# Designed miniproteins, single chains: the designs that were tried, part 33

Each design is a single chain, and the fold is of that chain. pLDDT is the mean over its residues in the fold that is shown.

## One batch from the design tools (miniprotein)

Design m1136
Fold by ESMFold2-Fast:
Structure m1136 (fold): chain A 62 residues (1-62)
Amino acid sequence: MADAQARRRAVGQQQLELLQREEERGAPLGDQLAEQAKSKDIIAESRKKGKELYKKALEENK
């Protein structure tokens, strides 16, 4: 039934939206963890750049 496929898609999308809203109510630990991981990645990149600059200065001094 071709209509069954269209119905499944529409219901699936609506269910996904409702599930997302329910997750937000329950405490989105996963979302918070993802945001924190992103922040830590940026900090790690900044630290890597600082370490490279420090090493370059140390090599120049020797």
Scores: mean pLDDT 66

Design m1137
Fold by ESMFold2-Fast:
Structure m1137 (fold): chain A 110 residues (1-110)
Amino acid sequence: KGLEFYKKGKEALNQGKYEEAVKYFQKSIDELTPLAEQGDLDAQLNLGRSYSNLGDALDKLGKTDEAKQYYQQAKDWFDAAARLAEAAGDDILAALARMAVSVLDIRLKN
C-alpha cells in the first residue's frame, strides 16, 4: 500500500517535477505510516524510501532544512526496518537498510 503514489513520485522526480514529486511522496507516507507503525517490514522500508525521496525533491527546490528533517525520518524508518529484517533472518535486506542509513548520515552532515 502506498506504492502507487511512491512510483508516481519517483516518476515526477525523474522528470524534474519536484513540487509534484513532493505531493506524491507525502501521499505515499500517509498511506504507509499506519502499516509501518504496526511493524510491517515492507511498509517501513517503503516509508524510508518515500521520506528519502521527499527530502531529495525538497532539496532540489532549495528547501534544504526541510529536506534534512525528512532525511532524519527516512533514517529512523530504515533503522527500524533493518532491526526487523535482522530479527527475521533476512541478512541481505538488513544490510541494504543499514546502507541506506549510512547514506542518509552523510546527507544529514551536509
Scores: mean pLDDT 88

Design m1138
Fold by ESMFold2-Fast:
Structure m1138 (fold): chain A 92 residues (1-92)
Amino acid sequence: SELSKALNEIIENTEKFIKEGVEPYVAFLAAVEGKKTLEEVKEFEKELREKGLSEEDLKEIAKAYLEGLLFSAELHGDEETAKKLRELLEKI
């Protein structure tokens, strides 16, 4: 489904950024915002820091957003995608 495709693109980009050394909460938020390259993620992280949001605030935002995506996957009956989202939630 289009929903499963969109969720898995976010998951795949998040995992890619984490493997490249990006903190999980930054990786997830960047993937949600459609960032595709490490350069775009680094610029995005800089912008987040310049907005004065704390790491704690950003982690809470990331968790809330991820829980919303998890709810969407569960509601759609996509247990495989839901499992991957739960694994990402544990890393934040």
Scores: mean pLDDT 88

Design m1139
Fold by ESMFold2-Fast:
Structure m1139 (fold): chain A 105 residues (1-105)
Amino acid sequence: MSEFEKKLEELKKQGLEAIKNKDLDGFLKVIKEMVELAKEASPEERKLIFRALAELLDEAIETFSDEDLQKVIEMLEELAKESSGEIRDVLLSLAAVLKSRLEEK
C-alpha cells in the first residue's frame, strides 16, 4: 500500500469511528484533513479522497442529528471558501447534497 493509500485508509477509519461515537468534532477534523490531503494530491488521488468523503457523509446522514449535519454543511462551505477550482466545486456540491437531504422533512 502506498503512503497516500495508508493515509487515506487511516482518515476513513478515523471518520467512521467518529461517526460511530457521534463525535462531531472528530468528524469535522477528518473532513479538514481530507481536504488538506486533496490539496497535495494528484487529480486521480483527489477523486479517491472525495469518493471516501462522500461515503463518510452518507454514513453521517444516517447517524448525526440535523443540527450536527448543519455544522458539517457549514464546515464544507467554509473549506470551499478557502479552496479554488475542482476542490471548491466538489465541496460546494457535497454541501448542496447534504442540504437537499435535510430539506426532506
Scores: mean pLDDT 85

Design m1140
Fold by ESMFold2-Fast:
Structure m1140 (fold): chain A 59 residues (1-59)
Amino acid sequence: SLEELVEKRKELIDKMVEETKKIFEANRAGKDTSEHVKKLKEIGKEYNKVREEIEKLLA
């Protein structure tokens, strides 16, 4: 349903924010960010799929 997709989109946004914070913290600490960047990219791909599904339902 649209409501379930909107909730999933919110969850993915929250996850992207958390991974971005981890990248910032790791970079500040001089640590490797590659794993967090990879996770952020994967979440972003899922976000785009959910967004496309929402757009199709609203068309």
Scores: mean pLDDT 85

Design m1141
Fold by ESMFold2-Fast:
Structure m1141 (fold): chain A 53 residues (1-53)
Amino acid sequence: SKVKLELLKTLLQIVKDSIQFLTSRGAIPQEEADKELALIDKKIEELEKQIQS
């Protein structure tokens, strides 16, 4: 359902915010954070396309 896709998109945004916060605190290396954030952004775009369909 589109409601579940919106929820997943929201959860991925929270994960992104958490990764960025942890990186700013030095808990995650910036290089690894950048790779993970790029993958999450790709998944958010895929979910957005499914929601808009």
Scores: mean pLDDT 86

Design m1142
Fold by ESMFold2-Fast:
Structure m1142 (fold): chain A 64 residues (1-64)
Amino acid sequence: MSPEEQVFLAAGQAAIEARDTESDEEVRKKAIEAGLKKGEELGLSREKSIKEAERAYKAVLDNA
């Protein structure tokens, strides 16, 4: 699994967990935080980590 895919999955999981109890703004914030943490662990750039996290949280909210 690529670093980008791992960031996407980490951010998506955080978004799913937050979606039912938090505002859309908090869902986005938690997804970005989870993606950045995973990206840093994997050596992925901040820019790419944010891009994958944004893609993940949008997918979670759009499929709700």
Scores: mean pLDDT 82

Design m1143
Fold by ESMFold2-Fast:
Structure m1143 (fold): chain A 96 residues (1-96)
Amino acid sequence: SLARELLVHALLGLAEQAEKAGLEEAAEYLREAARYVREGDFEKAREKVEEAAKVSGREDLPEAVERMKRDAEEIEKSSPLSFEELLALEAASRAA
């Protein structure tokens, strides 16, 4: 699923940002959330995002992740591009 791959990518990106900010516990919860998304267990993924929010003090994090999920689902429905092509466009956009 393209939406699942996009959401995993987004969660791992958030985990990397958390780790760079010194929020190692939040980063670990976000990596666990990404793993549960890969497994299709969105309920457990949400629980892990809520734990990341608690340990980071980022109460907005669960809502932000729900928006990322909705955006990923919209991209899957509207985009003719594969996950690899979307990653290539993201990389090209950052290089420009």
Scores: mean pLDDT 81

Design m1144
Fold by ESMFold2-Fast:
Structure m1144 (fold): chain A 60 residues (1-60)
Amino acid sequence: KKEQLEAEIKALEERKSKVDAFYDENIAKASPEQQARLKKIRDGDLKEMDSRIEKLKAEA
């Protein structure tokens, strides 16, 4: 029920946070060209996770 969905959402949000932090660190160390590339890849990864979170929230 709602508790199960909330647990799944929390787990995905935690994973998303860790992925986001990893990209933030790497982007800070990269050249401008590499920053643009990394931001694009990061956006794609986070978008996939956001889609999963949104689907679960729609059911909660």
Scores: mean pLDDT 80

Design m1145
Fold by ESMFold2-Fast:
Structure m1145 (fold): chain A 63 residues (1-63)
Amino acid sequence: SRLEQLEAELQRLEQQLDSLRSFLDELEKQKKLSDSAKAGLQSLISDLEARIAQLRAEIARLS
């Protein structure tokens, strides 16, 4: 169903978000991250958070 597809996509995006946050934290800890690279990763995290919020809203409308 559409709902099952959206829930699977939500789980995938949430796992990606957690992985990116952990990766960013590890790179900062190791001082391997330039300011521009950090900004790029933070932008990707913000984009994922926005997509997750939109997807949760769509799931709520179908539930």
Scores: mean pLDDT 85

Design m1146
Fold by ESMFold2-Fast:
Structure m1146 (fold): chain A 98 residues (1-98)
Amino acid sequence: SDAEKAEARAMREEYQRNLKELSEILGVSVEEVERMIQKEIASGSLDELEKAMEEKNLSESKRKKVKEIAEKLIQMLKNTDQAVLDLMAELLREERRG
């Protein structure tokens, strides 16, 4: 529906903004951040992100920010209707192919 497409576009923008912010804080690629988030969703833990933060020797304030953004992304992805997630994934594929 048009409403689902509008929701998918808004979610894509939020998803990309949060991935970019995590990428900048962690000093790793957006693709690597996305891989870590997917593993955290599968495991139900933040172990991959905790290791990345330790390796980068991040301050407590930066670690807190990373955890807050990551938890927000994980909750958003878990609580979103599959139809909207599928539309968002298609929009991301189209953008990354160009």
Scores: mean pLDDT 80

Design m1147
Fold by ESMFold2-Fast:
Structure m1147 (fold): chain A 118 residues (1-118)
Amino acid sequence: DDAARQAQLDKAYQLLDEAGKEAVEEATKLIDEAKSKISEEQAEKAKQIARATVDAAVAAAMAGLDAGASAEEIIAKVREVVEVGTEEIAKVTGDEELAKKVGEIIFEKMAEAIKEVV
């Protein structure tokens, strides 16, 4: 049933979008808590990179679902996207520990949502 398939995909997309929003909120909070160690300009740039990384991870997960990819394949693609974003945050902030924590939060939120929808 195409209608039942579409309803299932729509629900999966909603869960992925909500996970992305939660990832942005938690990543933003971590960056704001690090403002004692980084400049305001570095914090703003790190937040922009975190948001772009989440958007790319959500898009990759949705594309994987549309293609009928396995949870393992989708999670691997999301990991690649998050690793790129983590490296860029580390370059901008000079804080590898902060970048790693931001990347871990984004990855964990997306991986949990993918496992629930696949």
Scores: mean pLDDT 88

Design m1148
Fold by ESMFold2-Fast:
Structure m1148 (fold): chain A 66 residues (1-66)
Amino acid sequence: AQEERVELATKELLTSLAYVENEAERLARIQAVCEKYELDQDGREEVAAALRKAGREDLADDLLKC
């Protein structure tokens, strides 16, 4: 289900990007997560909202640039 993919993508982004400082690496990982969980525009917006609630506004902004 889309909701399950959104939750899994959010958790993976929060976990895998906690220590990534290189911007190109961050963007590549975000793009890979979008592809892995087959996130369409609506799915990306839901993940971005969850990232903002978790205090990761930076990741939400980067995600929406994809």
Scores: mean pLDDT 78

Design m1149
Fold by ESMFold2-Fast:
Structure m1149 (fold): chain A 76 residues (1-76)
Amino acid sequence: APPKTHITIGPLTQDELKTYEQIKKESEGAKEVIKKMKNAVVEVDVKPLKETEESIKGAESVKKNAEEAKEFSEKQ
């Protein structure tokens, strides 16, 4: 186990760093996993986590506007 914590700057998060260190120890046999991790980092990174929250917030605003529009339509 590594004695120090190192946070990557850029595509890797702390969770991915820990996974990377585990994979690094088995790099000889885990080249496929490392390759997939690199591809995931390039394509996904951690943006989906924040994007999901932003998307939910936007959807809630749209839903609220739709409810108000429905109230107007029903002459509430």
Scores: mean pLDDT 54

Design m1150
Fold by ESMFold2-Fast:
Structure m1150 (fold): chain A 55 residues (1-55)
Amino acid sequence: SAANKEAVEKIKAMDASGARAAGGAAGLDSGNEEAKRQGIESKTAEEAARAAEAS
């Protein structure tokens, strides 16, 4: 189903974000900013959305 495919893709995106954040620490300036943006932005967006719904 479409809903099931969306859930799987979202889980994959979260796994990729975690891996990128870990790699960023060792990647230095080469990709550190991108890894940080992707990891932090993903989490910040999720928490912001949850906070907005909680209001």
Scores: mean pLDDT 56

Design m1151
Fold by ESMFold2-Fast:
Structure m1151 (fold): chain A 64 residues (1-64)
Amino acid sequence: MKTYAFFGPDGTADEVVEIAKKYGAPQVLRSAVTGERVEVDGTDKAQVAKALERLGRSVYLEEA
């Protein structure tokens, strides 16, 4: 399974969640190691990644 992890200041997760709601069911996780992470399932992952890039956010893809 591939997940998205992104890094950004406070409020970044809210922006991603609003975008991801159009494309599936997002879950927001916080980690002391990775910061903010959004997992998106049953959706067009590429569209979420492009939207994050348009906001100037870094996107990290991880297979777990």
Scores: mean pLDDT 56

Design m1152
Fold by ESMFold2-Fast:
Structure m1152 (fold): chain A 77 residues (1-77)
Amino acid sequence: MEPLSREQRVAAAMAITNAALSVPGVLSAGAEVRDGKATVYITAASPEAANQARQAAIDAFAKTPGVKEVEVHTEVA
């Protein structure tokens, strides 16, 4: 498995994080990309916002080259 460049990993993490943060009712989001896997952490005000943010993160992941796996963790405050 060829590693992503640092620039590609940063761009991927930012794209996924921004997609999650664009969902109304998301309080916090962050993503990291390591070894071709994106791990996303989302805190939302409601289960509906959490589900929408999860879908937004997955959609952003699907458009991100070089990332092979996504893991989304959601928490409702």
Scores: mean pLDDT 80

Design m1153
Fold by ESMFold2-Fast:
Structure m1153 (fold): chain A 76 residues (1-76)
Amino acid sequence: MLSEEDFEAEVLIALGDIYLAIGKKDYQRGNKEAAIESYEKAIKLYEEAVSLATGDVRKEAEDRLKYAKENLEKVK
């Protein structure tokens, strides 16, 4: 079973995934500034998730964080 911290981290990952999806959509539409803002929000949420999570949940958060950072660098 997930600890309360791991559950909280899963919620943060889900919210980060929403912002990541918004950022991808904005970038596809040519809204570079909106894409950057959404990716930065996703990164902050994933960083918080990494700080709270353990085990597989932490690895998931770290993988999402890396992916979000790579997307931000491509937009900048």
Scores: mean pLDDT 85

Design m1154
Fold by ESMFold2-Fast:
Structure m1154 (fold): chain A 70 residues (1-70)
Amino acid sequence: DAERALALAVGESLGLPREEAEAILERYASREGKLELAERARAAGFQLTEEQVLAMNLAGIVALAHALSQ
């Protein structure tokens, strides 16, 4: 899957080990996982809507999860 390969490459460019990027995708790549990530972003004070997070590609999901972990 080209989309998943790109997401893992983005994770690597952010300094994430492959195992961490894969764990992020395992948890947050689904619709339900994206909604969970949106809730985490809101709890952290990010002004992101559920619709915006649901529209993110897998690379965007990896980048957002990484940002929330800093």
Scores: mean pLDDT 83

Design m1155
Fold by ESMFold2-Fast:
Structure m1155 (fold): chain A 81 residues (1-81)
Amino acid sequence: AMSEEEVERLVESVREFVEQLKADRDAGRLSEEAVRTMIEHALRELASVVSPEVLRRIAEEVVRVYPEARETAERIVAEAE
């Protein structure tokens, strides 16, 4: 099981990743579709290695930084078993 400190560090790393994707979109380097696809891939990979509880915390942070990913994040969290 992950410690709370490890979970907080992982959430922070994911926040930084999503903030970088948003910055790349705002700079015209990535489309909104590309950002959503990259977020979907990252969340699906995380779903295979973290608990559903940790995945929900990560998904909530992703949606806070990038609200356009809400439907994608909610679907992946619901599918995680």
Scores: mean pLDDT 86

Design m1156
Fold by ESMFold2-Fast:
Structure m1156 (fold): chain A 100 residues (1-100)
Amino acid sequence: SSALEELEKVIKETLEKLQELFKETKPSKRVEDAIAGVVLYLLEALEYAKKGDWESAKKKVEEAREIVERLRETAEESELPIVEVLEKGVEEIEKILEEA
């Protein structure tokens, strides 16, 4: 599926951007825990998508979105680039899932 390939690509690119930001910004434990939660839900969404369960994939992305929204509300100025990468990644994934 082209949608599955796009999903894998966006997840990979999001993780690569986060890795680059960690060279410049060392996140707090709170932010690290939030990133871990988002990544886990996106990987679970990918596994559901691989099985053709796009409904469960969407639910996992919604759970990732909730973490990102809470992180935005409590983020310090130095943490905003990380939040922006996560927001953009989740937004692109949501668009892929709407078309799936």
Scores: mean pLDDT 86

Design m1157
Fold by ESMFold2-Fast:
Structure m1157 (fold): chain A 69 residues (1-69)
Amino acid sequence: SMVSFPAGRRGAQTALELGEKGYGTEEGIRNAKKAIETGETQPVLLDGSKLSAEEYGRLVSSGASRGGF
């Protein structure tokens, strides 16, 4: 849905930022996974590599995977 779409994208970005800082939010990761599952977003690494929902979740949780920030 359009009203939930911007929130999902923002959650994904926040999860990435907090992952780098060493926090990582459950809500951010959950929102990112949902957005990918519904096809409302396709997060990619800085080099353009496409990520699956599972890979994205692992990436933001570790905070040390392919760092682009």
Scores: mean pLDDT 49

Design m1158
Fold by ESMFold2-Fast:
Structure m1158 (fold): chain A 109 residues (1-109)
Amino acid sequence: SREFQRARVFIEASYGVGLMLIYELSRDKSLTEEEKLALIKKMLQNFAKNTLALLSQITDPADRQQLQELSVKLLDDLKDYIYEKVPLSEAQKQEIDDLVAQLKEQIRS
């Protein structure tokens, strides 16, 4: 459907924006680790919010499931890239793990 194609393009674009933010944060020397963590959390929350808004327009259950599976995979890919590029404490990694788990459940609902 047109709605599926549109949703997929915008979800993938949101993912690309997330990768760019993570890359820029990895290069930044002015922000604290706590400030970087706050921006990362906001990006992940915005990704999920945008994804849920797009999913709300999908009426076909098979299309909806494909976009849910894609979005969950992209959240894991973002998390992996964060851990590769941004130095974080174990406590900060736990905060991201908990947030990503919560956002995945919201997307699957």
Scores: mean pLDDT 92

Design m1159
Fold by ESMFold2-Fast:
Structure m1159 (fold): chain A 65 residues (1-65)
Amino acid sequence: VPEKQLNKEISESLRLMSLSVSKLETENTLKKTPASQQQEVKEKLDQQRQELLKQMDQKEQQVIA
């Protein structure tokens, strides 16, 4: 179904953009973070990224349901 294919492409593009932004923010934050804390900061940012992707997945399911 063309409508479902279009929605899937839009959702995928938004996910890729969100991941790209998150990677840039992570790199920028790590450069300012002391080496002893870099691992902890990275883990926190990864958690936030996973939560964002989860929310986007929920919205996609509601739109195509």
Scores: mean pLDDT 69

Design m1160
Fold by ESMFold2-Fast:
Structure m1160 (fold): chain A 79 residues (1-79)
Amino acid sequence: KVEEEIEELVRKALEAAAKGDRETAAEYARKAYELLKKKYGEEEAYKLTDELVIEMHEVEAGEITVEEAFERFKEERRK
């Protein structure tokens, strides 16, 4: 389902960010944005992807884990 596809893309973006692979991380984040936009609309997709980009930077910096960032994204998306 689209929810599961979004979660897969977000996880891949965070994993790529943790490895310092910024190009791959940005590509997965962009794909997640397109699905978020279709599911929740442009305004909500923007908020969720803005939060995701912040989390990707925190993961790359070693401030949080991929798992912690992924859980934060799921909570943000729930409302």
Scores: mean pLDDT 84

Design m1161
Fold by ESMFold2-Fast:
Structure m1161 (fold): chain A 118 residues (1-118)
Amino acid sequence: ALEERKQQEVQDALQGVKNDIEVLSKASSLSDDDFIQTLIKLGVNIKILVSQPSLTPEQQNTILKALDTLLNLSKNTDLSEKKRKLAEKVAKTISEYLKSHKNKEIAEKAEQILKELE
């Protein structure tokens, strides 16, 4: 059924964000291509989660953790300048998308990230 498909897509997106965060915890050992692909997947998965009418606490906390991960990567001096700039660009792009979101905790976190990356 369409509803079952939508529920599966949301569950896959949640697991995808968790997996992407784990992969990005090893960002210094990733190729530039793998790093870029992981950032793209993370953005897609976050958009799937936030397209829902409401978020579960687990979904909300996972998105907040993903945003913190992107911000931390943009400032991580153990990473190449190219990787830091890519993380900054993705953090800004996602945060611009989320700053007007109906979930206030996510919107506030997005605004905070945009201010830190000014």
Scores: mean pLDDT 89

Design m1162
Fold by ESMFold2-Fast:
Structure m1162 (fold): chain A 101 residues (1-101)
Amino acid sequence: LSPRSKELLERAIELMEKVKEAFEAGDVDAMRRHVAELQRIVAELEADPDTPKEAIDLVREMLGLAYRALHLIEQGRLTDEEKEAMLARFDELISKLRELL
């Protein structure tokens, strides 16, 4: 990884952890802020030719999952079972991304 790519991935991991923490706490406003920042980081990662496609795919999957979580919360349809499954997937995505550093 280039130094820039590594720095951007480390920032992505930090933001992914913040999204998970906000989701776990039910802090929708914090989750929205962190998701917006993570979306900006994804654009920067995609612009960096040294960023592995696998890393970009992992961050994009996290964003998709976070948007789905926000939608379910807004619709009043987030079950405890779905929340637990989403938290487990967030942990898996974060762990996989850490392995690419």
Scores: mean pLDDT 86

Design m1163
Fold by ESMFold2-Fast:
Formats: C-alpha cells, sequence, structure tokens
Structure m1163 (fold): chain A 68 residues (1-68)
C-alpha cells in the first residue's frame, strides 16, 4: 500500500546519500523501502517485491534505520 508519499520516501533516502547511491538499492521501489524504515511489518512492506528483492530491501532498510 502507498501510505507513505513518494516525496517523503525520497526525503528519507536523500538524507542517506551514500546508501541511496548504490545501484542495487536504487533499483528498489522507494515506497517499499520507506515503509520498512518506518517500521511497517516486513511481509506487508515487501508485498509486491520479487523474492530476489526482499533481502536487498531488508538490508537497505536496516542500514537506514541505523543512521536515523
Amino acid sequence: SKEVSREVAAGILGSLTPLGSTEEYRSLPITNVARLVLGAPVEEATKGLKPEQHPLALEFAEETRRYI
């Protein structure tokens, strides 16, 4: 679900420029990563991602949470 606006998601990721510049992380839907960062349940926030994208999204969100 899109309960986080794209502008809010971009703001969160923009504050973490070094992480957001990784090509693998850039390919992930920003909204899904933002939902994980904001503490949404993993299974809900990763719904709609391909199985191979789940580990990348979880890693990106976890690293992001360490900086916030």
Scores: mean pLDDT 66

Design m1164
Fold by ESMFold2-Fast:
Structure m1164 (fold): chain A 76 residues (1-76)
Amino acid sequence: ALAAEIDALFAEIARSLDPETVARLRAGLDALVATYGPEVALEYLRLRLEALRGSISEAELVARAQALGARIAALE
């Protein structure tokens, strides 16, 4: 169940963020699911979790998320 995995990863990320940022991130996540599907949203959340762990920068996360979105769209 991709939806359950997305919710679990979002909950993990949300623990480190203020409520306003959480709400904005959730809206962006819902938009990603609507536009590209749940697999892209799941990959984005995995990248965001890596950023929170300190594995990648936030700028790198944004760049990779945008590249992932463009790549998925190009496969249609």
Scores: mean pLDDT 74

Design m1165
Fold by ESMFold2-Fast:
Structure m1165 (fold): chain A 100 residues (1-100)
Amino acid sequence: DSQDRQNRTRTYVSGALGLLRRGIQLAQQRGDQRTVQLARRTLDGLRRAYRRGSVDYNDAKQITDLVRQGVLYLQQGNSDLATQYLRRALDLVERVLRRS
């Protein structure tokens, strides 16, 4: 059901955007400009991709899972893993934008 999938996709995207905003705040508090930049780029890219209707359910779920893990590592003070997961999320967002 495409409408049910769109509703679930919207929920995942909304969740990811909220997590990215929290990640930006945490990274700013720590002076971690690299993580701030990655999270901002991911947030802006995800907003654009979703606005174009280019984000499917699997994209939204996978991006949200990667963002959630990245923010969890950031909260734990593990900047290397946080950067790795946020970079993977950004790479997926950029792939979605390229195919749209």
Scores: mean pLDDT 88

Design m1166
Fold by ESMFold2-Fast:
Parts: C-alpha cells; structure tokens; sequence
Structure m1166 (fold): chain A 81 residues (1-81)
C-alpha cells in the first residue's frame, strides 16, 4: 500500500495535478487497497486517512484543504512507522 501511494504521489506531482485531483486519486487508491489490508491496526489508519481525504474534498477553501492534508500526512507517517 505505502509503495503504491508513494508512486501515485510522485506521478501526480510530476503531472502537476490540482490539489483536489490528487486527494481524489489517493482516496480511490486507498479504497481499492482497503480490502487487501489484513492488519487491523493498518486498516484503522487507512480508514482514518480516507475520512480525512473525504473531508478535504468537501472543503470549500484552500486553507481548509491544507489543514486536512496535514492531518492526513500525520496518519500516513503512522502507517509508515
């Protein structure tokens, strides 16, 4: 999962994708990978990340999106550890 998210992030950054497009792509990838996660702890982290990404996509301001992205990045760091 982590390797796939990192590869997607690098690709989207190279393509200059808009922030909302990046968030949507991450959400879709996590949803696809969620059924393959057998570790309950990692599954819980992925579920929290999906919730944060969904909230970011509903945000009306760039500042709200950035705040949610920072929270999502923290959950990502916890999964990587």
Amino acid sequence: MVEQLQALAERLEREGAAPKEQLQAYLELIKELMPTITDPEKKEVAERMMKLLEEALKAETEEEMQAIEEAAAKEWAEELA
Scores: mean pLDDT 70

Design m1167
Fold by ESMFold2-Fast:
Structure m1167 (fold): chain A 82 residues (1-82)
Amino acid sequence: SPSDQAMNQIEQVAEDTRERLAKAESEEEIDQIMKEWHSRVQQIVDQYSSHLSPQDVIRITGLQVRIVGEAVDRLLKIRKKE
């Protein structure tokens, strides 16, 4: 279904984003990764907006919160190394 396609794309983007965050060595890299994450998710949501169920929106929001948390955690780890 279109919602399954949207969720599969968003989950793939989330996995890619997590891998990139885990390897990020600077605050500038984290900022760039987060900008790309936000842009890619927004494009998918805009494309599939009329097909997303309330449960899909909740799942996407949960992924956004988790990715932000991982970015913050990575940022703090980089700062502790300096």
Scores: mean pLDDT 87

Design m1168
Fold by ESMFold2-Fast:
Structure m1168 (fold): chain A 85 residues (1-85)
Amino acid sequence: EEEKEKKEKEIKKLILEIMESIEDPEILAAVMEIMAEIYGEEIEFGYLASKEARIKALDLLIEEFKKKGAPEEFIKKLEELKAKL
């Protein structure tokens, strides 16, 4: 439990680092939406980003997480979200 929460915190830190490297605010918004959806948070104001930006954000996150050794379970969640688009 603690170990899993620690891993999620590490992933969150990785996301912040990735977000800092994103120059496109639409892709940045898509990353935030994807994270909220993965953690089961409801988006009160709907979607901030286009479908294209969401696909691009998912591809970027999957690639970066694979490079940084993020848990396969988390990568699979991103792939599942992309499949729904």
Scores: mean pLDDT 71

Design m1169
Fold by ESMFold2-Fast:
Structure m1169 (fold): chain A 58 residues (1-58)
Amino acid sequence: MKEELLERAKEAALAQKTMMDAQNAISRLSAELFPVVSPAEATRFAKEVMDLATKHFA
């Protein structure tokens, strides 16, 4: 359940049109995940997806 939620959030962030939109989506999704997953998991999600977005929109 947690892994599926994180995976879907990652897909949503990476589906954005621009790097700026992806950064905004990551920030919003990370905040939305905080009450569902641990703070450490939410922080890890934000970092991992930001790294992927940077590579994807490079």
Scores: mean pLDDT 74

Design m1170
Fold by ESMFold2-Fast:
Structure m1170 (fold): chain A 83 residues (1-83)
Amino acid sequence: HMEIEKSEPEEVEIDGKKAIKTTETVRFPDAKQELVNTRYEFPEEKKVVDEAVSTNLETGQRSVTRETLTFDGDKTEVEVEHH
């Protein structure tokens, strides 16, 4: 059993830059786990930032991962931050 809630894309401004924000929440009640994914798309910078927050609902343990994707010609640069 899986429950998925997805927001509509929303235009926001972050540090004076236009971004498109989308949030998706995935719950696994049988596994006592919740995953919240927030994506920020910066079209002017050709950059995407993905934040994933994983919560173990049984223990309360939480992991946060942020991934930044920058598109530069034929290559994609990836930066990952995990807490």
Scores: mean pLDDT 74

